# Designed miniproteins, single chains: the designs that were tried, part 94

Each design is a single chain, and the fold is of that chain. pLDDT is the mean over its residues in the fold that is shown.

## One batch from the design tools (miniprotein)

Design m3466
Fold by ESMFold2-Fast:
Structure m3466 (fold): chain A 61 residues (1-61)
Amino acid sequence: MDELIERGRAILRTELGLSDAEIRRYLTDTQLISIAVGAENMPPLGPAFRERLRARILAAG
């Protein structure tokens, strides 16, 4: 389970440029696991999609 949480964090850091503090603030461990599991079927993220997703995550906090 910890491996999936770290994988979710790595995806958010790499694809969306989120800091560990932002990830901890706005996302739960369950959400990070869901992101990690979903990533195997996720299409490559374009810059515009990454910005929209990042904005949505930050707005949820």
Scores: mean pLDDT 68

Design m3467
Fold by ESMFold2-Fast:
Structure m3467 (fold): chain A 60 residues (1-60)
Amino acid sequence: EREKEAIIQALLNAGVPRDKAEKAAELYLAGKSVEEIAKETGIPRSLIAPVVKAALDSLA
């Protein structure tokens, strides 16, 4: 659950709307690939990968 919130906040900080950020976080936690998340949410693949990494790093 903490990972979900961290991903959502990182995406919001990158300018992604909350509804898309929430969907992207849910897809990531469900084990979807970065490519699938990009296709379903419209968020660029290049933005998803570094943002997710930064969010997980911030949980430490």
Scores: mean pLDDT 76

Design m3468
Fold by ESMFold2-Fast:
Structure m3468 (fold): chain A 80 residues (1-80)
Amino acid sequence: SMQQQLLQQGQQLIAEGQTILKLATENLPDTPEVVAKRKELGTEFKAKMEGKSNEEFNQGILDTGQALIAQGQELLAQAA
């Protein structure tokens, strides 16, 4: 159903946003998976943040994680 699709997509967006925030804000162990995800995020944001400060770069990552969570919550609200 449309409601099930919205619930699934909303939950996936929230989980992705939470993962981004956790990688950016928490001192996670340097497992191969954590290292790979940090490298992926760094590569993705490097092009978008060309010429920006390290502070603006870090804020951009945090803003992205928060935006994904907000988008997921909106989809869950639509499914309710």
Scores: mean pLDDT 73

Design m3469
Fold by ESMFold2-Fast:
Structure m3469 (fold): chain A 121 residues (1-121)
Amino acid sequence: MEQAINGVQLLSDTGITTVTELLSQAEQAVREGDGERAIELLREARNVAIGTMAVMRALGLETGPEVLEAARAEIRRLTDTFTSGLSAVEQTALEVGDEATAAAARELRDELRAAAEELMA
């Protein structure tokens, strides 16, 4: 039990760190006028986030209700961190007139929310 909960926590912490780093790099790319790189970094962050959430849910389903509840809490934390970071990237993109990156950030936020709702069900 404790080892599985620690595993969920480690997965979440690693995922949040990676997502935060990628979102920071995307925001910097937007400021530098490299919208193509920003969108690539946002998509990479989405893949890391959804993959991390799926692995945490699988560990919860295999181990039992206490680990599944821990996984749901960490899926919420990762989703909140990512949606906040996507909103920051969207705002920066709008400020520099990069409507394509702003649109990509909105689309990825909707995709992430939908994936999180499915994985928390």
Scores: mean pLDDT 88

Design m3471
Fold by ESMFold2-Fast:
Structure m3471 (fold): chain A 66 residues (1-66)
Amino acid sequence: GSAEEAERIARAAREAAERGDAAGVATLSWQGKKLGVVTEEAADRAIAAARAGDAEGGARLLLQGL
Protein backbone atom coordinates (compact mmCIF):
# COMPACT_ATOMS: atom_id res chain seq x y z
CA GLY A 1 0.00 0.00 0.00
CA SER A 2 3.09 2.26 0.03
CA ALA A 3 2.40 3.89 -3.36
CA GLU A 4 -1.15 4.90 -2.37
CA GLU A 5 0.09 6.19 1.00
CA ALA A 6 2.92 8.16 -0.67
CA GLU A 7 0.43 9.76 -3.11
CA ARG A 8 -1.92 10.69 -0.24
CA ILE A 9 0.94 12.30 1.72
CA ALA A 10 2.20 14.11 -1.41
CA ARG A 11 -1.22 15.66 -2.12
CA ALA A 12 -1.74 16.62 1.53
CA ALA A 13 1.76 18.17 1.70
CA ARG A 14 1.10 20.35 -1.37
CA GLU A 15 -2.21 21.50 0.16
CA ALA A 16 -0.57 22.21 3.53
CA ALA A 17 2.17 24.24 1.80
CA GLU A 18 -0.47 26.30 -0.09
CA ARG A 19 -2.11 27.12 3.27
CA GLY A 20 1.23 27.88 4.99
CA ASP A 21 0.49 25.02 7.41
CA ALA A 22 3.96 24.17 8.72
CA ALA A 23 2.53 22.03 11.56
CA GLY A 24 0.61 20.00 8.97
CA VAL A 25 3.78 19.45 6.92
CA ALA A 26 5.61 18.26 10.07
CA THR A 27 2.77 15.82 10.88
CA LEU A 28 2.73 14.45 7.30
CA SER A 29 6.53 14.02 7.43
CA TRP A 30 6.24 11.99 10.66
CA GLN A 31 3.47 9.87 9.07
CA GLY A 32 5.61 9.23 5.97
CA LYS A 33 8.57 8.21 8.14
CA LYS A 34 6.37 5.93 10.29
CA LEU A 35 4.82 4.28 7.21
CA GLY A 36 8.25 3.84 5.58
CA VAL A 37 7.23 5.72 2.40
CA VAL A 38 9.94 8.39 2.92
CA THR A 39 13.49 7.98 4.20
CA GLU A 40 14.25 8.99 7.79
CA GLU A 41 16.78 11.56 6.53
CA ALA A 42 14.27 13.23 4.17
CA ALA A 43 11.51 13.18 6.81
CA ASP A 44 13.81 14.66 9.48
CA ARG A 45 14.92 17.46 7.12
CA ALA A 46 11.28 18.22 6.24
CA ILE A 47 10.33 18.28 9.95
CA ALA A 48 13.23 20.65 10.73
CA ALA A 49 12.15 23.06 7.96
CA ALA A 50 8.49 22.89 9.09
CA ARG A 51 9.48 23.54 12.73
CA ALA A 52 11.34 26.65 11.51
CA GLY A 53 8.02 27.82 10.01
CA ASP A 54 8.86 26.94 6.39
CA ALA A 55 5.79 25.04 5.16
CA GLU A 56 6.77 25.34 1.48
CA GLY A 57 10.39 24.26 2.07
CA GLY A 58 9.31 21.43 4.35
CA ALA A 59 6.78 20.15 1.79
CA ARG A 60 9.40 20.35 -0.99
CA LEU A 61 11.87 18.28 1.07
CA LEU A 62 9.16 15.73 1.94
CA LEU A 63 8.08 15.42 -1.72
CA GLN A 64 11.71 14.89 -2.83
CA GLY A 65 11.94 11.95 -0.37
CA LEU A 66 8.69 10.18 -1.38
Scores: mean pLDDT 86

Design m3472
Fold by ESMFold2-Fast:
Structure m3472 (fold): chain A 60 residues (1-60)
Amino acid sequence: MGVDKMIKVLEEALAKQDDEMRRAFLKRAYDMIDDPRVTWLSEEEKEKMREALDKLAAKV
């Protein structure tokens, strides 16, 4: 599933970054989900991604 693959890629990318870069990366991901111009993700997929990002942010 596309969202699950993106979550895995984000988790792997964040594991290699310092805390400042991780926060910047998470902010960019949130901005992408909240951007109405991002139409390639459904509203349900955006919500699932937001929940996953919240869990990733809690680990930082």
Scores: mean pLDDT 73

Design m3473
Fold by ESMFold2-Fast:
Structure m3473 (fold): chain A 78 residues (1-78)
Amino acid sequence: MSPEEARALVPELIAALGDPDPAVRFAAAQQLGRLLRERPEVVEPFREAIVAALRPLLTDPDLRVRIAAADNLRALGE
């Protein structure tokens, strides 16, 4: 994906972390995790917004979402 596409995707993924569907939240967390590993420079400008969106997911009713949120926060040094 281009740097432009990747940068446009991050705000969409942040919004999806608040989706009422746990499958959508999980998919967004997984995709953010991949971007954090593969393209940290694209994610860095959104760091504060991502951390704020991920913290509530640590108490999410879906276990997969909780695990993905914890893994992403650890990757961010939180």
Scores: mean pLDDT 83

Design m3474
Fold by ESMFold2-Fast:
Structure m3474 (fold): chain A 70 residues (1-70)
Amino acid sequence: MKYYLFIPKELEDLAKQAKELDKELKDTKIEVFEKESLEEAEKAAKSLDADEILPVYHLGELVGYLAIIK
């Protein structure tokens, strides 16, 4: 299973933290992609032939989109 996280550039520090936390997980691959805006992040996630696309929330606010390929 592979995870693609699309997040706007203003939130890139959150993307870096998420990628660093996953560094210790052997079978989990999260690829982080920076986009110009939240709208561009949504477009990028939806352009993938992904099994699931999930909105990602941080502290109750929408911060990006996760695409899951099984």
Scores: mean pLDDT 71

Design m3475
Fold by ESMFold2-Fast:
Structure m3475 (fold): chain A 75 residues (1-75)
Amino acid sequence: MIYEIEFRVAPEARDELIAKAKELAEKYGGKVLSVEETEDRITLTLEVPRDKVGEIALELSKVPGVELVSTRAVP
């Protein structure tokens, strides 16, 4: 399934968040479709198994300077 995950991200944490998102998506047999960066926000669009998106979102929120804002399925 396709999901959008929105994070509030400190400037110094952006590259680490994006790199970790790609690593975790690949680990679970998925991929990062897009990365949208706006001010202090990053929105990731991921194609991953339904049962893995919650684990990915939680692991990404553990990056220092990262706060999980929302996770939603894209129809």
Scores: mean pLDDT 82

Design m3476
Fold by ESMFold2-Fast:
Structure m3476 (fold): chain A 60 residues (1-60)
Amino acid sequence: SLSPRTEEYLIEHLKAARPDLSVEEIRATPLDELLADAKKNGDLSEIKTVEELRRVRAER
C-alpha cells in the first residue's frame, strides 16, 4: 500500500475529486492554483489533499 504522504497517492486521491483533470494536468498545474480551485469548489477533501501534496513537494 502507498503511504498516505506519497505524492502518487495524493495525486490519485485528487484525481478522484477532479475527474475533469488528467494526472498529467494535475502534475503540471501550480499547487497554488489547485488550492484556489479546491477552495472555490468548497470540497474539504480536495482542499486537504492539495495542502498535503504541497507539504510533500516542499519536503526536502
Scores: mean pLDDT 74

Design m3477
Fold by ESMFold2-Fast:
Formats: structure tokens, sequence, C-alpha cells
Structure m3477 (fold): chain A 59 residues (1-59)
């Protein structure tokens, strides 16, 4: 149970980090920094996929 709780917390933290990176990506895009925006979106998507995997393991 403690491991499942830890995985859930890590998944939640990764989801929050993904949201913050998406916000930064949107800001970079508004500034015309398309390369930085693309990199930040890619990192956010990796974190989101990782969070989904951790939630699956927490079952």
Amino acid sequence: SSRAEQLRREAEASREASRELKKKAEEAEKKGDIRTAAQLYTAANILEAGADFLLELAE
C-alpha cells in the first residue's frame, strides 16, 4: 500500500510538472520561439505518459 501511495504521488507530481511545461511552451509559442515550445511540449508529453504508466503500476 505504501508503494502504491508513493507511485500515485509521483504520478500526480509528473502531471503537475507536465501542466507547468505546457504553460511555458504556450508562452514560448506566443513569443515566436517555436523550437523551445516544441521541446517543452515534447517534455510535457513524456511526463504525462510516465504519469499514466505509474498510475497503472499503482493498481
Scores: mean pLDDT 87

Design m3478
Fold by ESMFold2-Fast:
Structure m3478 (fold): chain A 111 residues (1-111)
Amino acid sequence: SNDKEAEEYLKKGNEALAKGDYETAIEYYEKAIELAKDPEIRAKAYLNLGRAYIELGKYEEAIKYYEEAIKLAKDPEIRAEAYRNLARAYLLLEDYEKAEEYLKKAEELLK
């Protein structure tokens, strides 16, 4: 039931994120992370937490959350999405070398 509750908070976070309510999205994703025992649910929550921090212009914090998503995720699709989001964060920081590196890592996961 903890994972089911975590999934419900993940969904609420996604709804808040879609509405541009980034502070509310962050609170729901943090709740999902606290409740989730399944690393894939935690990985998805960290991935979307990173997206919310990007929208707030907090790129260094977003990078940390994307790195946590990569550590937890076993699904190549989730890992690839996290690497693409890392690349975007580095592009926003004008670190073009790291952006290219992480895009290549995402491509290799989907081959």
Scores: mean pLDDT 90

Design m3479
Fold by ESMFold2-Fast:
Structure m3479 (fold): chain A 100 residues (1-100)
Amino acid sequence: ALEEAVEKLEEALRLVKQAGEASQEEAEKLTEEAIEKVREAGELLAEAVPLGETVRRGLENLIRELRELTKEMATDKEASTARAAAHLESSLETARALAE
């Protein structure tokens, strides 16, 4: 269901925002949880709607960015986390539009 995909993306966004405020070790754990939520949302979207494949490819790009975020947190955690959150908010708006 599209509603489940939206909920997964909302959870991922909360986890990424928490990672920006957390210690390095906790931020890495929260980012890995966010990656898993985005992956699950992408699978749900691909099954639910014809445009889901396009959205899933966008979410695959976000997953790559979140994996890079774990590496970039060693140099600039706040900026890297803010970029990931902005991309995730954009993906969430697209998923909500598809649910309407």
Scores: mean pLDDT 73

Design m3480
Fold by ESMFold2-Fast:
Structure m3480 (fold): chain A 84 residues (1-84)
Amino acid sequence: AEEKVKKIKELTKEAIKLGMEAIKSEDKKKAEELLKKAEKKLKEAEKLFKEVKPDLSKEEQLELEIEIGMAALVIAVAKLILKL
């Protein structure tokens, strides 16, 4: 469970970084590729979270839900800016 929690946190941080890089990109094709990578990282984090959720405290669940939510928000904003 602890290893998967660390992986979820890493994946959400990577998704946020990729989403922010997509927003900053002057190349639309590069931005779309970065955004697609961000979405893959977020999807993997969401899948791992579902797997570990029963083994987590309510506080740990809330922390991960907030981190996943922040990554999802960054991707949503990037899509809006990129008109995707």
Scores: mean pLDDT 85

Design m3481
Fold by ESMFold2-Fast:
Structure m3481 (fold): chain A 78 residues (1-78)
Amino acid sequence: MEKEREEYVNKFIEETKKVIELLKKLGLPGEEEAIAKLEELIKEAKELLEQELSVEELLQGLLELAGRAQEELAKVLP
């Protein structure tokens, strides 16, 4: 189960990093704050992996982080 938990967290981190790179490429006004928040969510995802959570609890946590990422992204979109 540890390997499965690590795989889900790594996928979240990978996808979040892709979003950060896309934001950097777009050069949107105020994107630096959104990028900083997304990097913070990557740290929180790593912290979720350090907790002895079930796979289901971990996925719920990752979905919450994904929702927060979308909220931060929405703030920089016109």
Scores: mean pLDDT 81

Design m3482
Fold by ESMFold2-Fast:
Formats: structure tokens, C-alpha cells, sequence
Structure m3482 (fold): chain A 61 residues (1-61)
């Protein structure tokens, strides 16, 4: 289901981000992700947004 796919994307994002950023940065990123999920973005748009956030966090590391 779309809900299961979104949950998987968020879980994979959280796992990747937790290894490369501070706890403060992680909490801020997860807050943004929660807002995106709550807004009801289609799964493909959510994926693209998560990839962008991850790339920005990697650039800051």
C-alpha cells in the first residue's frame, strides 16, 4: 500500500541520516519529514523530497 511504501521511505531515510548528522540535525530533519507526510504528498514526491534533504545534509557534513 502507499502508506506502507511511505513508511519504508521514512525508515530508510532515518537510518541513513542517523549515521551522518548530529542529534539536533536529525531531529530537525525528522520534523520536516513529519510535515511532508502530514501534507499528503504522493509517494514519488515524498521520495524526491527525502532524497533532496539527504543530499543537503550530506553536503553539510
Amino acid sequence: SEREEKLRLVMEFAREVSDIVSEEQFNAAMREVADLVQSGLPVEELRARLEKILAELKAQS
Scores: mean pLDDT 83

Design m3483
Fold by ESMFold2-Fast:
Structure m3483 (fold): chain A 117 residues (1-117)
Amino acid sequence: AADPAAVAIHAAQAPKAAAFRARVDAGEGLVEVSWVLVDPEGRPVYLHVVVTAARELYYAVATEDRAMAEALLEQLRADPGLAVGNSPEAQALAEEMVAEALAAGFAAAGAGVYEKR
């Protein structure tokens, strides 16, 4: 089950996802790297890293391998303590970017993975 505190934080910050993205685009000291690419072998390059203006790691799920990406997400799900640094703002941004990728002509390559075809 989800941590009630994490759920409450996510709900409070979800409207800020677009503003956060705009701040990243404006270069206000935030860095966001989100990459969902599938290679010819069906292995996704999955990077979702958010760094605050103070250069503090806010949220990171990163790997060049789908199995590693899935393992990282599973570890975060299984151990709520590991999710303490997980940003609800970054989570909302990831959901927004997936929707944007679908609108831009990407297609689901698998559960939670999208690529442009």
Scores: mean pLDDT 44

Design m3484
Fold by ESMFold2-Fast:
Structure m3484 (fold): chain A 58 residues (1-58)
Amino acid sequence: SSSKKQEAEELRKKANELMEETGRLTELTSEKGGVYLEEAREKARKAAELLKRARELE
């Protein structure tokens, strides 16, 4: 396997971690009234960027 495949796997793992945090922040938003929405949006955007980079390495 090439180093590119390993990098893609690492990027997917990081993206999954960010998506888990996004879900957690979304749940907290219902309690705190939107305080976490911007943070959740930023994490979701970063996860999408990591997934895009992973696809480009494959």
Scores: mean pLDDT 79

Design m3485
Fold by ESMFold2-Fast:
Order: sequence, then C-alpha cells, then structure tokens
Structure m3485 (fold): chain A 116 residues (1-116)
Amino acid sequence: MIELVESGGGTFKEGSSVTLSTKVSGVDFSKSLIAWYQQREGELLEFVASITPEGKTRYSERYKGRATISVDYEKKTAYLNLNNLKVSDTATYYSLVVSEDGRLAIGEGVKLTVVA
C-alpha cells in the first residue's frame, strides 16, 4: 500500500514562508512523480506543483515565483516551499504520488491558514 504522511501546516502570517512536506512509502520514491494540489473552501482541487523522476518541475501560474518543489531521496520526502504567503493561499494542501507502474495515491491533506 502506498502511504503519504504530510506535515508543515498551521497558521502563518501574510508575507511569511512555509515548507510543507510529504514522506512517501510503499513505492519506489526515485521513480515516482510527486505533485501538490490545493483545495480552498468551496472550491475545486487546483494544481500547485509537480516534480518528475527526472527532476523536471512544473508550477501553476498562480504559484510561479512563489513556490518551489524539491525532493530528499534519502528521507523519501518531497517538499513544497511557499514564499510570500497570501491570505488567498489558505487551503488544504494534498500531496499526490504516481508510481512508475501508474498507481496513484493521495495524502489526507494538510491545512494551511494565512492571516493578515
């Protein structure tokens, strides 16, 4: 079974930075695609960032220049760093893994609240 254990949520001030993390197990982490999605209250899931097994990154236009996705292969952990936080970044953030053989798992979500 594939598992994602997310952390790094909480309440943060506007203009600050946060790093969300997801520790992945039950899959070959080095051969998996990792992505982050967010869901604001009453809204649909929106793409934030992804990283491929080859290290190629992709960012949504809303997060370009403010988000960085990275991986630590020793810790089997992917990170989403969000800089210059906005109140509109308040959402539940979900990590998603796609294995080499096409299996997909989504984490339970980590809540981020940004206050002015």
Scores: mean pLDDT 89

Design m3486
Fold by ESMFold2-Fast:
Order: structure tokens, then C-alpha cells, then sequence
Structure m3486 (fold): chain A 97 residues (1-97)
């Protein structure tokens, strides 16, 4: 019975760690989104100046940041789902006390 209380506490601590990690991943995603927008702006400026090589270079950078952002968002969602399952399991154990 004390073991159930300890297990519930451990599950809550693990869930909290996963939620903090997910929050960090979401912050990184926002940074990648900002960088993507920045490089798209640079590509538009290069296009206006007739610098096709710089335009292509900046578009490739924007694509790389966009892809990294998508991966970070997916990881954040996965961590949030795992945290939710751990929180639900902990609550179930507490209700059995």
C-alpha cells in the first residue's frame, strides 16, 4: 500500500520531467519557425536583387530549419502523450488508496 503511493509519486516525477522536456522542444520549435521566416525573407530580398544563387542558398536554409522544427514538434507531442499516460496511471494508483 505504501508501495502504491511511492509508485504514484515516481510516475508523477517522470511525467513532470517529460513535460519540461516537451516544453523545451516547443521553445526550440518556435526558434526554428523564426529562423525559417528569417531565411524566407532573405530569399525574397535576394530574388528582388537578381541574386539567384543567394536566393537558392537561403531557401535551402529555410527548408532545413522548417524540417528541424517539424521534428521537434513531433517529439514534443510524443513526450506530452507519454506524460499524460503517466499522470493517468499515477491518479489511478492514488484512487486505489
Amino acid sequence: EEEKKKKAEELKEEAERKRKEAEEKRKEFMEMTSETAKYIGKAISALAEGDEKKKEEYLKKAQEYSKKGDELLEEAKKLEEEAKKLEEEAKKLEEEL
Scores: mean pLDDT 87

Design m3487
Fold by ESMFold2-Fast:
Structure m3487 (fold): chain A 68 residues (1-68)
Amino acid sequence: SEGYRGGGAAKGKSDMSGAEFGERLARLVAAGASKEELAKLYEEFTGERASDQMLEDLRNSRFALPAA
């Protein structure tokens, strides 16, 4: 059954900033964490389930910051 619930971007449960999320993500990738670990971090931050494609994008550093 399909329903309308409304709801877009949700606040992170850990109350961490985007920069902090990126730092934690980079550490997990560097430590050789599995996709499940990445998914858990994303879920903790956004409160939402990450799709498989999103996890691949995160791992590929598509959202990487420029050399600033």
Scores: mean pLDDT 64

Design m3488
Fold by ESMFold2-Fast:
Structure m3488 (fold): chain A 62 residues (1-62)
Amino acid sequence: SELREAARRAAIVGARMIALETEIDLLKKINAPQEEIEKVEKELEELRREYERLEEEVKRLE
């Protein structure tokens, strides 16, 4: 089912976003360079856009 496939992909991307948010929190706690934090934040934003696309796909398939 395309609906189930899209929902599963969204769940996987969501889990990856949580992992990156945790990584950002850890980098901030150790006072990592701002450039390093920004790089991870950029990766998170790209995953957030992918999640939004998958969420819209799920909504269209319902």
Scores: mean pLDDT 86

Design m3489
Fold by ESMFold2-Fast:
Structure m3489 (fold): chain A 67 residues (1-67)
Amino acid sequence: AAPPLSPLEFRVLAVLAERGEATAAEIARELGVSPATVSRALRRLEARGLVRRDPRTGRYSLADPPP
């Protein structure tokens, strides 16, 4: 089985589900954590194929397939 989501990773996915797209800074502000902490969680989620980053805007979204 895939390793379980950390509480922070789960919260990051919830924010992206609500917003559709967000930057690490926007997610960090909403969750009350540092942008560095969120960026590390987003990199782990991207490595797992759960989120995608737009390289032009820096915005993250939920990866395909749709929820």
Scores: mean pLDDT 78

Design m3490
Fold by ESMFold2-Fast:
Structure m3490 (fold): chain A 63 residues (1-63)
Amino acid sequence: MLEEAERHFKEGLEAMRKGDYDKAIEHFERALKLYEEAGQADSVRAGVVAIALGVAKTVKKNK
C-alpha cells in the first residue's frame, strides 16, 4: 500500500517535470487516497504530497 502511494507520488513529480499537470494531479490525488486508506493521512509524507498537489493545481490554473 505505501509502496504504491510512493510510486504515484514519484509519477506525479515526473508529470510535473514534463508539464503534464493533469497527470500530476491524478497521481497526487491517488497517492493521498492511498495514504488515507493506510491510516497515514496525517503523516509528513502525506503532507508533502498534499503540498505538491496544491502546487500542480496552481501551476495548471496560471498556465
Scores: mean pLDDT 79

Design m3491
Fold by ESMFold2-Fast:
Structure m3491 (fold): chain A 63 residues (1-63)
Amino acid sequence: MSAEELKEKMKKEGGLSEEQVERILELAKQGRGDGIGAMLVLKGGLSAEEAERLTKELLETFK
């Protein structure tokens, strides 16, 4: 999955702002899965399971 596709997924499904999406992408580039998962749950309203799956996908994209 492309970085662009992941951005759209976070905005559409997670209800995240552009600024929040950019912060998550920065965390993904740093390998900070813990920070990504927390933001997806707290700010995006995603379930822990959905947040974990998306976090893994982000980390794989930016490895």
Scores: mean pLDDT 76

Design m3492
Fold by ESMFold2-Fast:
Structure m3492 (fold): chain A 96 residues (1-96)
Amino acid sequence: MEKVEEYRKRIEENPEDWLAYFNLGIALAELGKLEEAAEYYEKAIELLKKVLGDENDIMVAAAYYYLGEVLKKLGKTEEAEEYYQKSLELLKKREE
């Protein structure tokens, strides 16, 4: 819980800090709070898209992959596969 509280405080101080949301998701996943971890990954993705635009496709792809991993652990395999596909599609935008 201590690390989770630290990341929540960082979010309160810096609400546009997508990295704090992403790190909170990781910390929650490590604690087995998978549903809550998924929520914070989703918030990190939303903030990344709003703050950094299309230049952040690799970072968004990473967040989608982590969200997929958590969803798979929750037994939401079809949803996880969807996010893995979104991650791959963003990586393809790196210029072929």
Scores: mean pLDDT 79

Design m3493
Fold by ESMFold2-Fast:
Structure m3493 (fold): chain A 98 residues (1-98)
Amino acid sequence: EVIEKLEELIEEMKRIAEEIENPELRELAEKILEEAKELKEEAEKLEDEEKKKEILESVELALRAMRKALEAEKKGDLFSAESWLSLAFMHLSIAKLI
């Protein structure tokens, strides 16, 4: 269940990264996508269901931030878009400590 949900979230992250038009922001989104994929691989190795859920929650928060980044870019607010992507990256960085 957790791994299936992570897979769905990662697919949505991939769609968002592909929709981002600014090259620098797209590069950041692709790095975030790669971090999320690595976290899914780590979650697959874990026996601790609570830690798997914590990883899932962090990836959900990162996806929400990526959605906000895409909305900001569509409005021409590249500074807010970058800030939201930075927040997404921070959520995944915290998950790595799990």
Scores: mean pLDDT 87

Design m3494
Fold by ESMFold2-Fast:
Structure m3494 (fold): chain A 55 residues (1-55)
Amino acid sequence: SAEQEELIRENERAKEELRELMEEKEKQGDEFSANLLKFVIGSTELVIERIREKL
């Protein structure tokens, strides 16, 4: 559906922004925040896969 496609686009954008933030935290030496962001990115990928299964 159009709603599912929109959710995929929204989550892909969020993942891209989180990746950029993660790289910034790695540059700052903030390993804890970088690792948390990696976890959130992984969770977002699972959400995208679940939505695609229904498309």
Scores: mean pLDDT 83

Design m3495
Fold by ESMFold2-Fast:
Structure m3495 (fold): chain A 77 residues (1-77)
Amino acid sequence: DVGAETIASAARIAASKAGVKLSDEDIQKIRDAYLNDGPEKAIETAEKIAEQKGSPEAAKLVRDAVRTAHDAVEAAR
């Protein structure tokens, strides 16, 4: 799914920029959250994983990047 993949990719890139490496399992959790509960839950899931593995600053960076990527896809529809 384009939406799920967009959110997952944005989370991985943003986390990397913040010095946090998300595992394939972390990325799959974000995709699963999107497919089962929608984009808002996926964004929350990405933020919480980034916070747990990195810092509050990493969580904010990941949340903002994921929200921006999702909004861009919706705007392009």
Scores: mean pLDDT 82

Design m3496
Fold by ESMFold2-Fast:
Structure m3496 (fold): chain A 59 residues (1-59)
Amino acid sequence: SKIEELLKKLREAVKNGDWKKVSELINELLKEGASVEDIVKAIKEGREERLEKVKKELE
């Protein structure tokens, strides 16, 4: 579904620190009727992936 694709893109944008894309994707997800819970979950998962990436860069 479009919502599932947008949630995957949101997770990746958060992982990459692309905050402009994060804002755009959140607005599109809300327009498409995505739940706040699903959006928050995607953001949390993206942050965890970003933290793991940063951790590996510091090792």
Scores: mean pLDDT 86

Design m3497
Fold by ESMFold2-Fast:
Structure m3497 (fold): chain A 57 residues (1-57)
Amino acid sequence: DKEIEFLKRRLETLEGQLEYLDAEYKAGTISPEVYEKRKAFLEKGIEELKAEIDKLK
């Protein structure tokens, strides 16, 4: 299913961005406020994509 494959790749991208964000925060390159805002945005996107994939199963 090409649609599920597309959404799974998008999910991998967002999860990778979240891991990169965590690394930036641990390195001290971003502020706690920037980290919290970006993390919330990425986590919301991940949850929405997971819900969409589950609807297509």
Scores: mean pLDDT 83

Design m3498
Fold by ESMFold2-Fast:
Structure m3498 (fold): chain A 82 residues (1-82)
Amino acid sequence: SEGLEELEKKLEEAKKKVKEALELAKQGKYEEAIEILEKVIKELEELLEIAKKVGNPELIEKLEKLLKEAEEALKKVKELAK
């Protein structure tokens, strides 16, 4: 459905933002990386709630995996920023 395609598009956009944040962190731009990761985590949490309501197990699994990766990345970047 069009709604599923939009969710998949937002998932891919979130993946790109996580990669951008990790590249910024590699450059020592920790504050910018943290800001992007915090925004992406919030977006992923909202997308996961929508995916759970729709009941698409594959999309739920992909969103949960990316959310975990983004949360672990945020924790690591915050540790590097100290």
Scores: mean pLDDT 86

Design m3499
Fold by ESMFold2-Fast:
Structure m3499 (fold): chain A 75 residues (1-75)
Amino acid sequence: LTPQQVYDLARQSALQSGASPEVADRAGREAQRAFSQGTVDDAVGALARTLRPELGTPGALKAAKLFKEGVEKAE
C-alpha cells in the first residue's frame, strides 16, 4: 500500500457510502495522513471519524468496511 492508494480507496469508500465529493476528498486526505503517520487501522479510524458527522455511525461503518475490503484486494 502507498499513501496514494489509501487516499483513492478511502475517497471511493466514502462516496459509495453516500458522502458528498467534498467530504469524501477530506476523508481520503485524513486517511492518507493517518496512514503516513501510522497504520492501516489508523487510516480506518480517521476515515470513520471524518464521515460520522455527515453519514452517522452506520454510514461511517459501511465506509470503513469498504475501505478494508479495498486494502485487502490492493495487497
Scores: mean pLDDT 86

Design m3500
Fold by ESMFold2-Fast:
Structure m3500 (fold): chain A 90 residues (1-90)
Amino acid sequence: IEEKRKEAVELLLEAAKTAIKEGDIRTGFTLLAEAVDLEDESEPLEERLRLALETLKERLEEAKKAGYEETAKKIEEAIEKIEELLEELE
């Protein structure tokens, strides 16, 4: 459980870093906030992963519309991996 939380946090941080580097500052800060929230071990991991997934999907659409190709790619990778983590928790 703790290992899965850490993996999800790292995925969000990597996507956030990519967004900031590409100039998608809003996506970067949004994903950083989600990573901070996910580090809060007081909340159930499954619920936090579902919320992170919703945020990632929303930011993916915005990144694609704005033409942030590298950010969109990293968000898609994070979505896929977080969906795998959720499947393991079910």
Scores: mean pLDDT 82

Design m3501
Fold by ESMFold2-Fast:
Structure m3501 (fold): chain A 67 residues (1-67)
Amino acid sequence: SAAEKEKKHKLILEIIGLKLRKIGLELDLERLKKEGGPEEEIKKIEEEIEAIEKEIEELEKELKKLE
């Protein structure tokens, strides 16, 4: 149905957005570690990456149920 296709498209776009955000944070983390940046900022980015990974996993589970 159109509603099921719309739900799938929304989940796919959300997953893509989160994956792009994660890549950006991983690049920021690599830069901060290389520059010897503040440990508190490194920890915050690592925690944000972990949160995004968990969110991606849940959305991928939802997407799989619709396939």
Scores: mean pLDDT 87

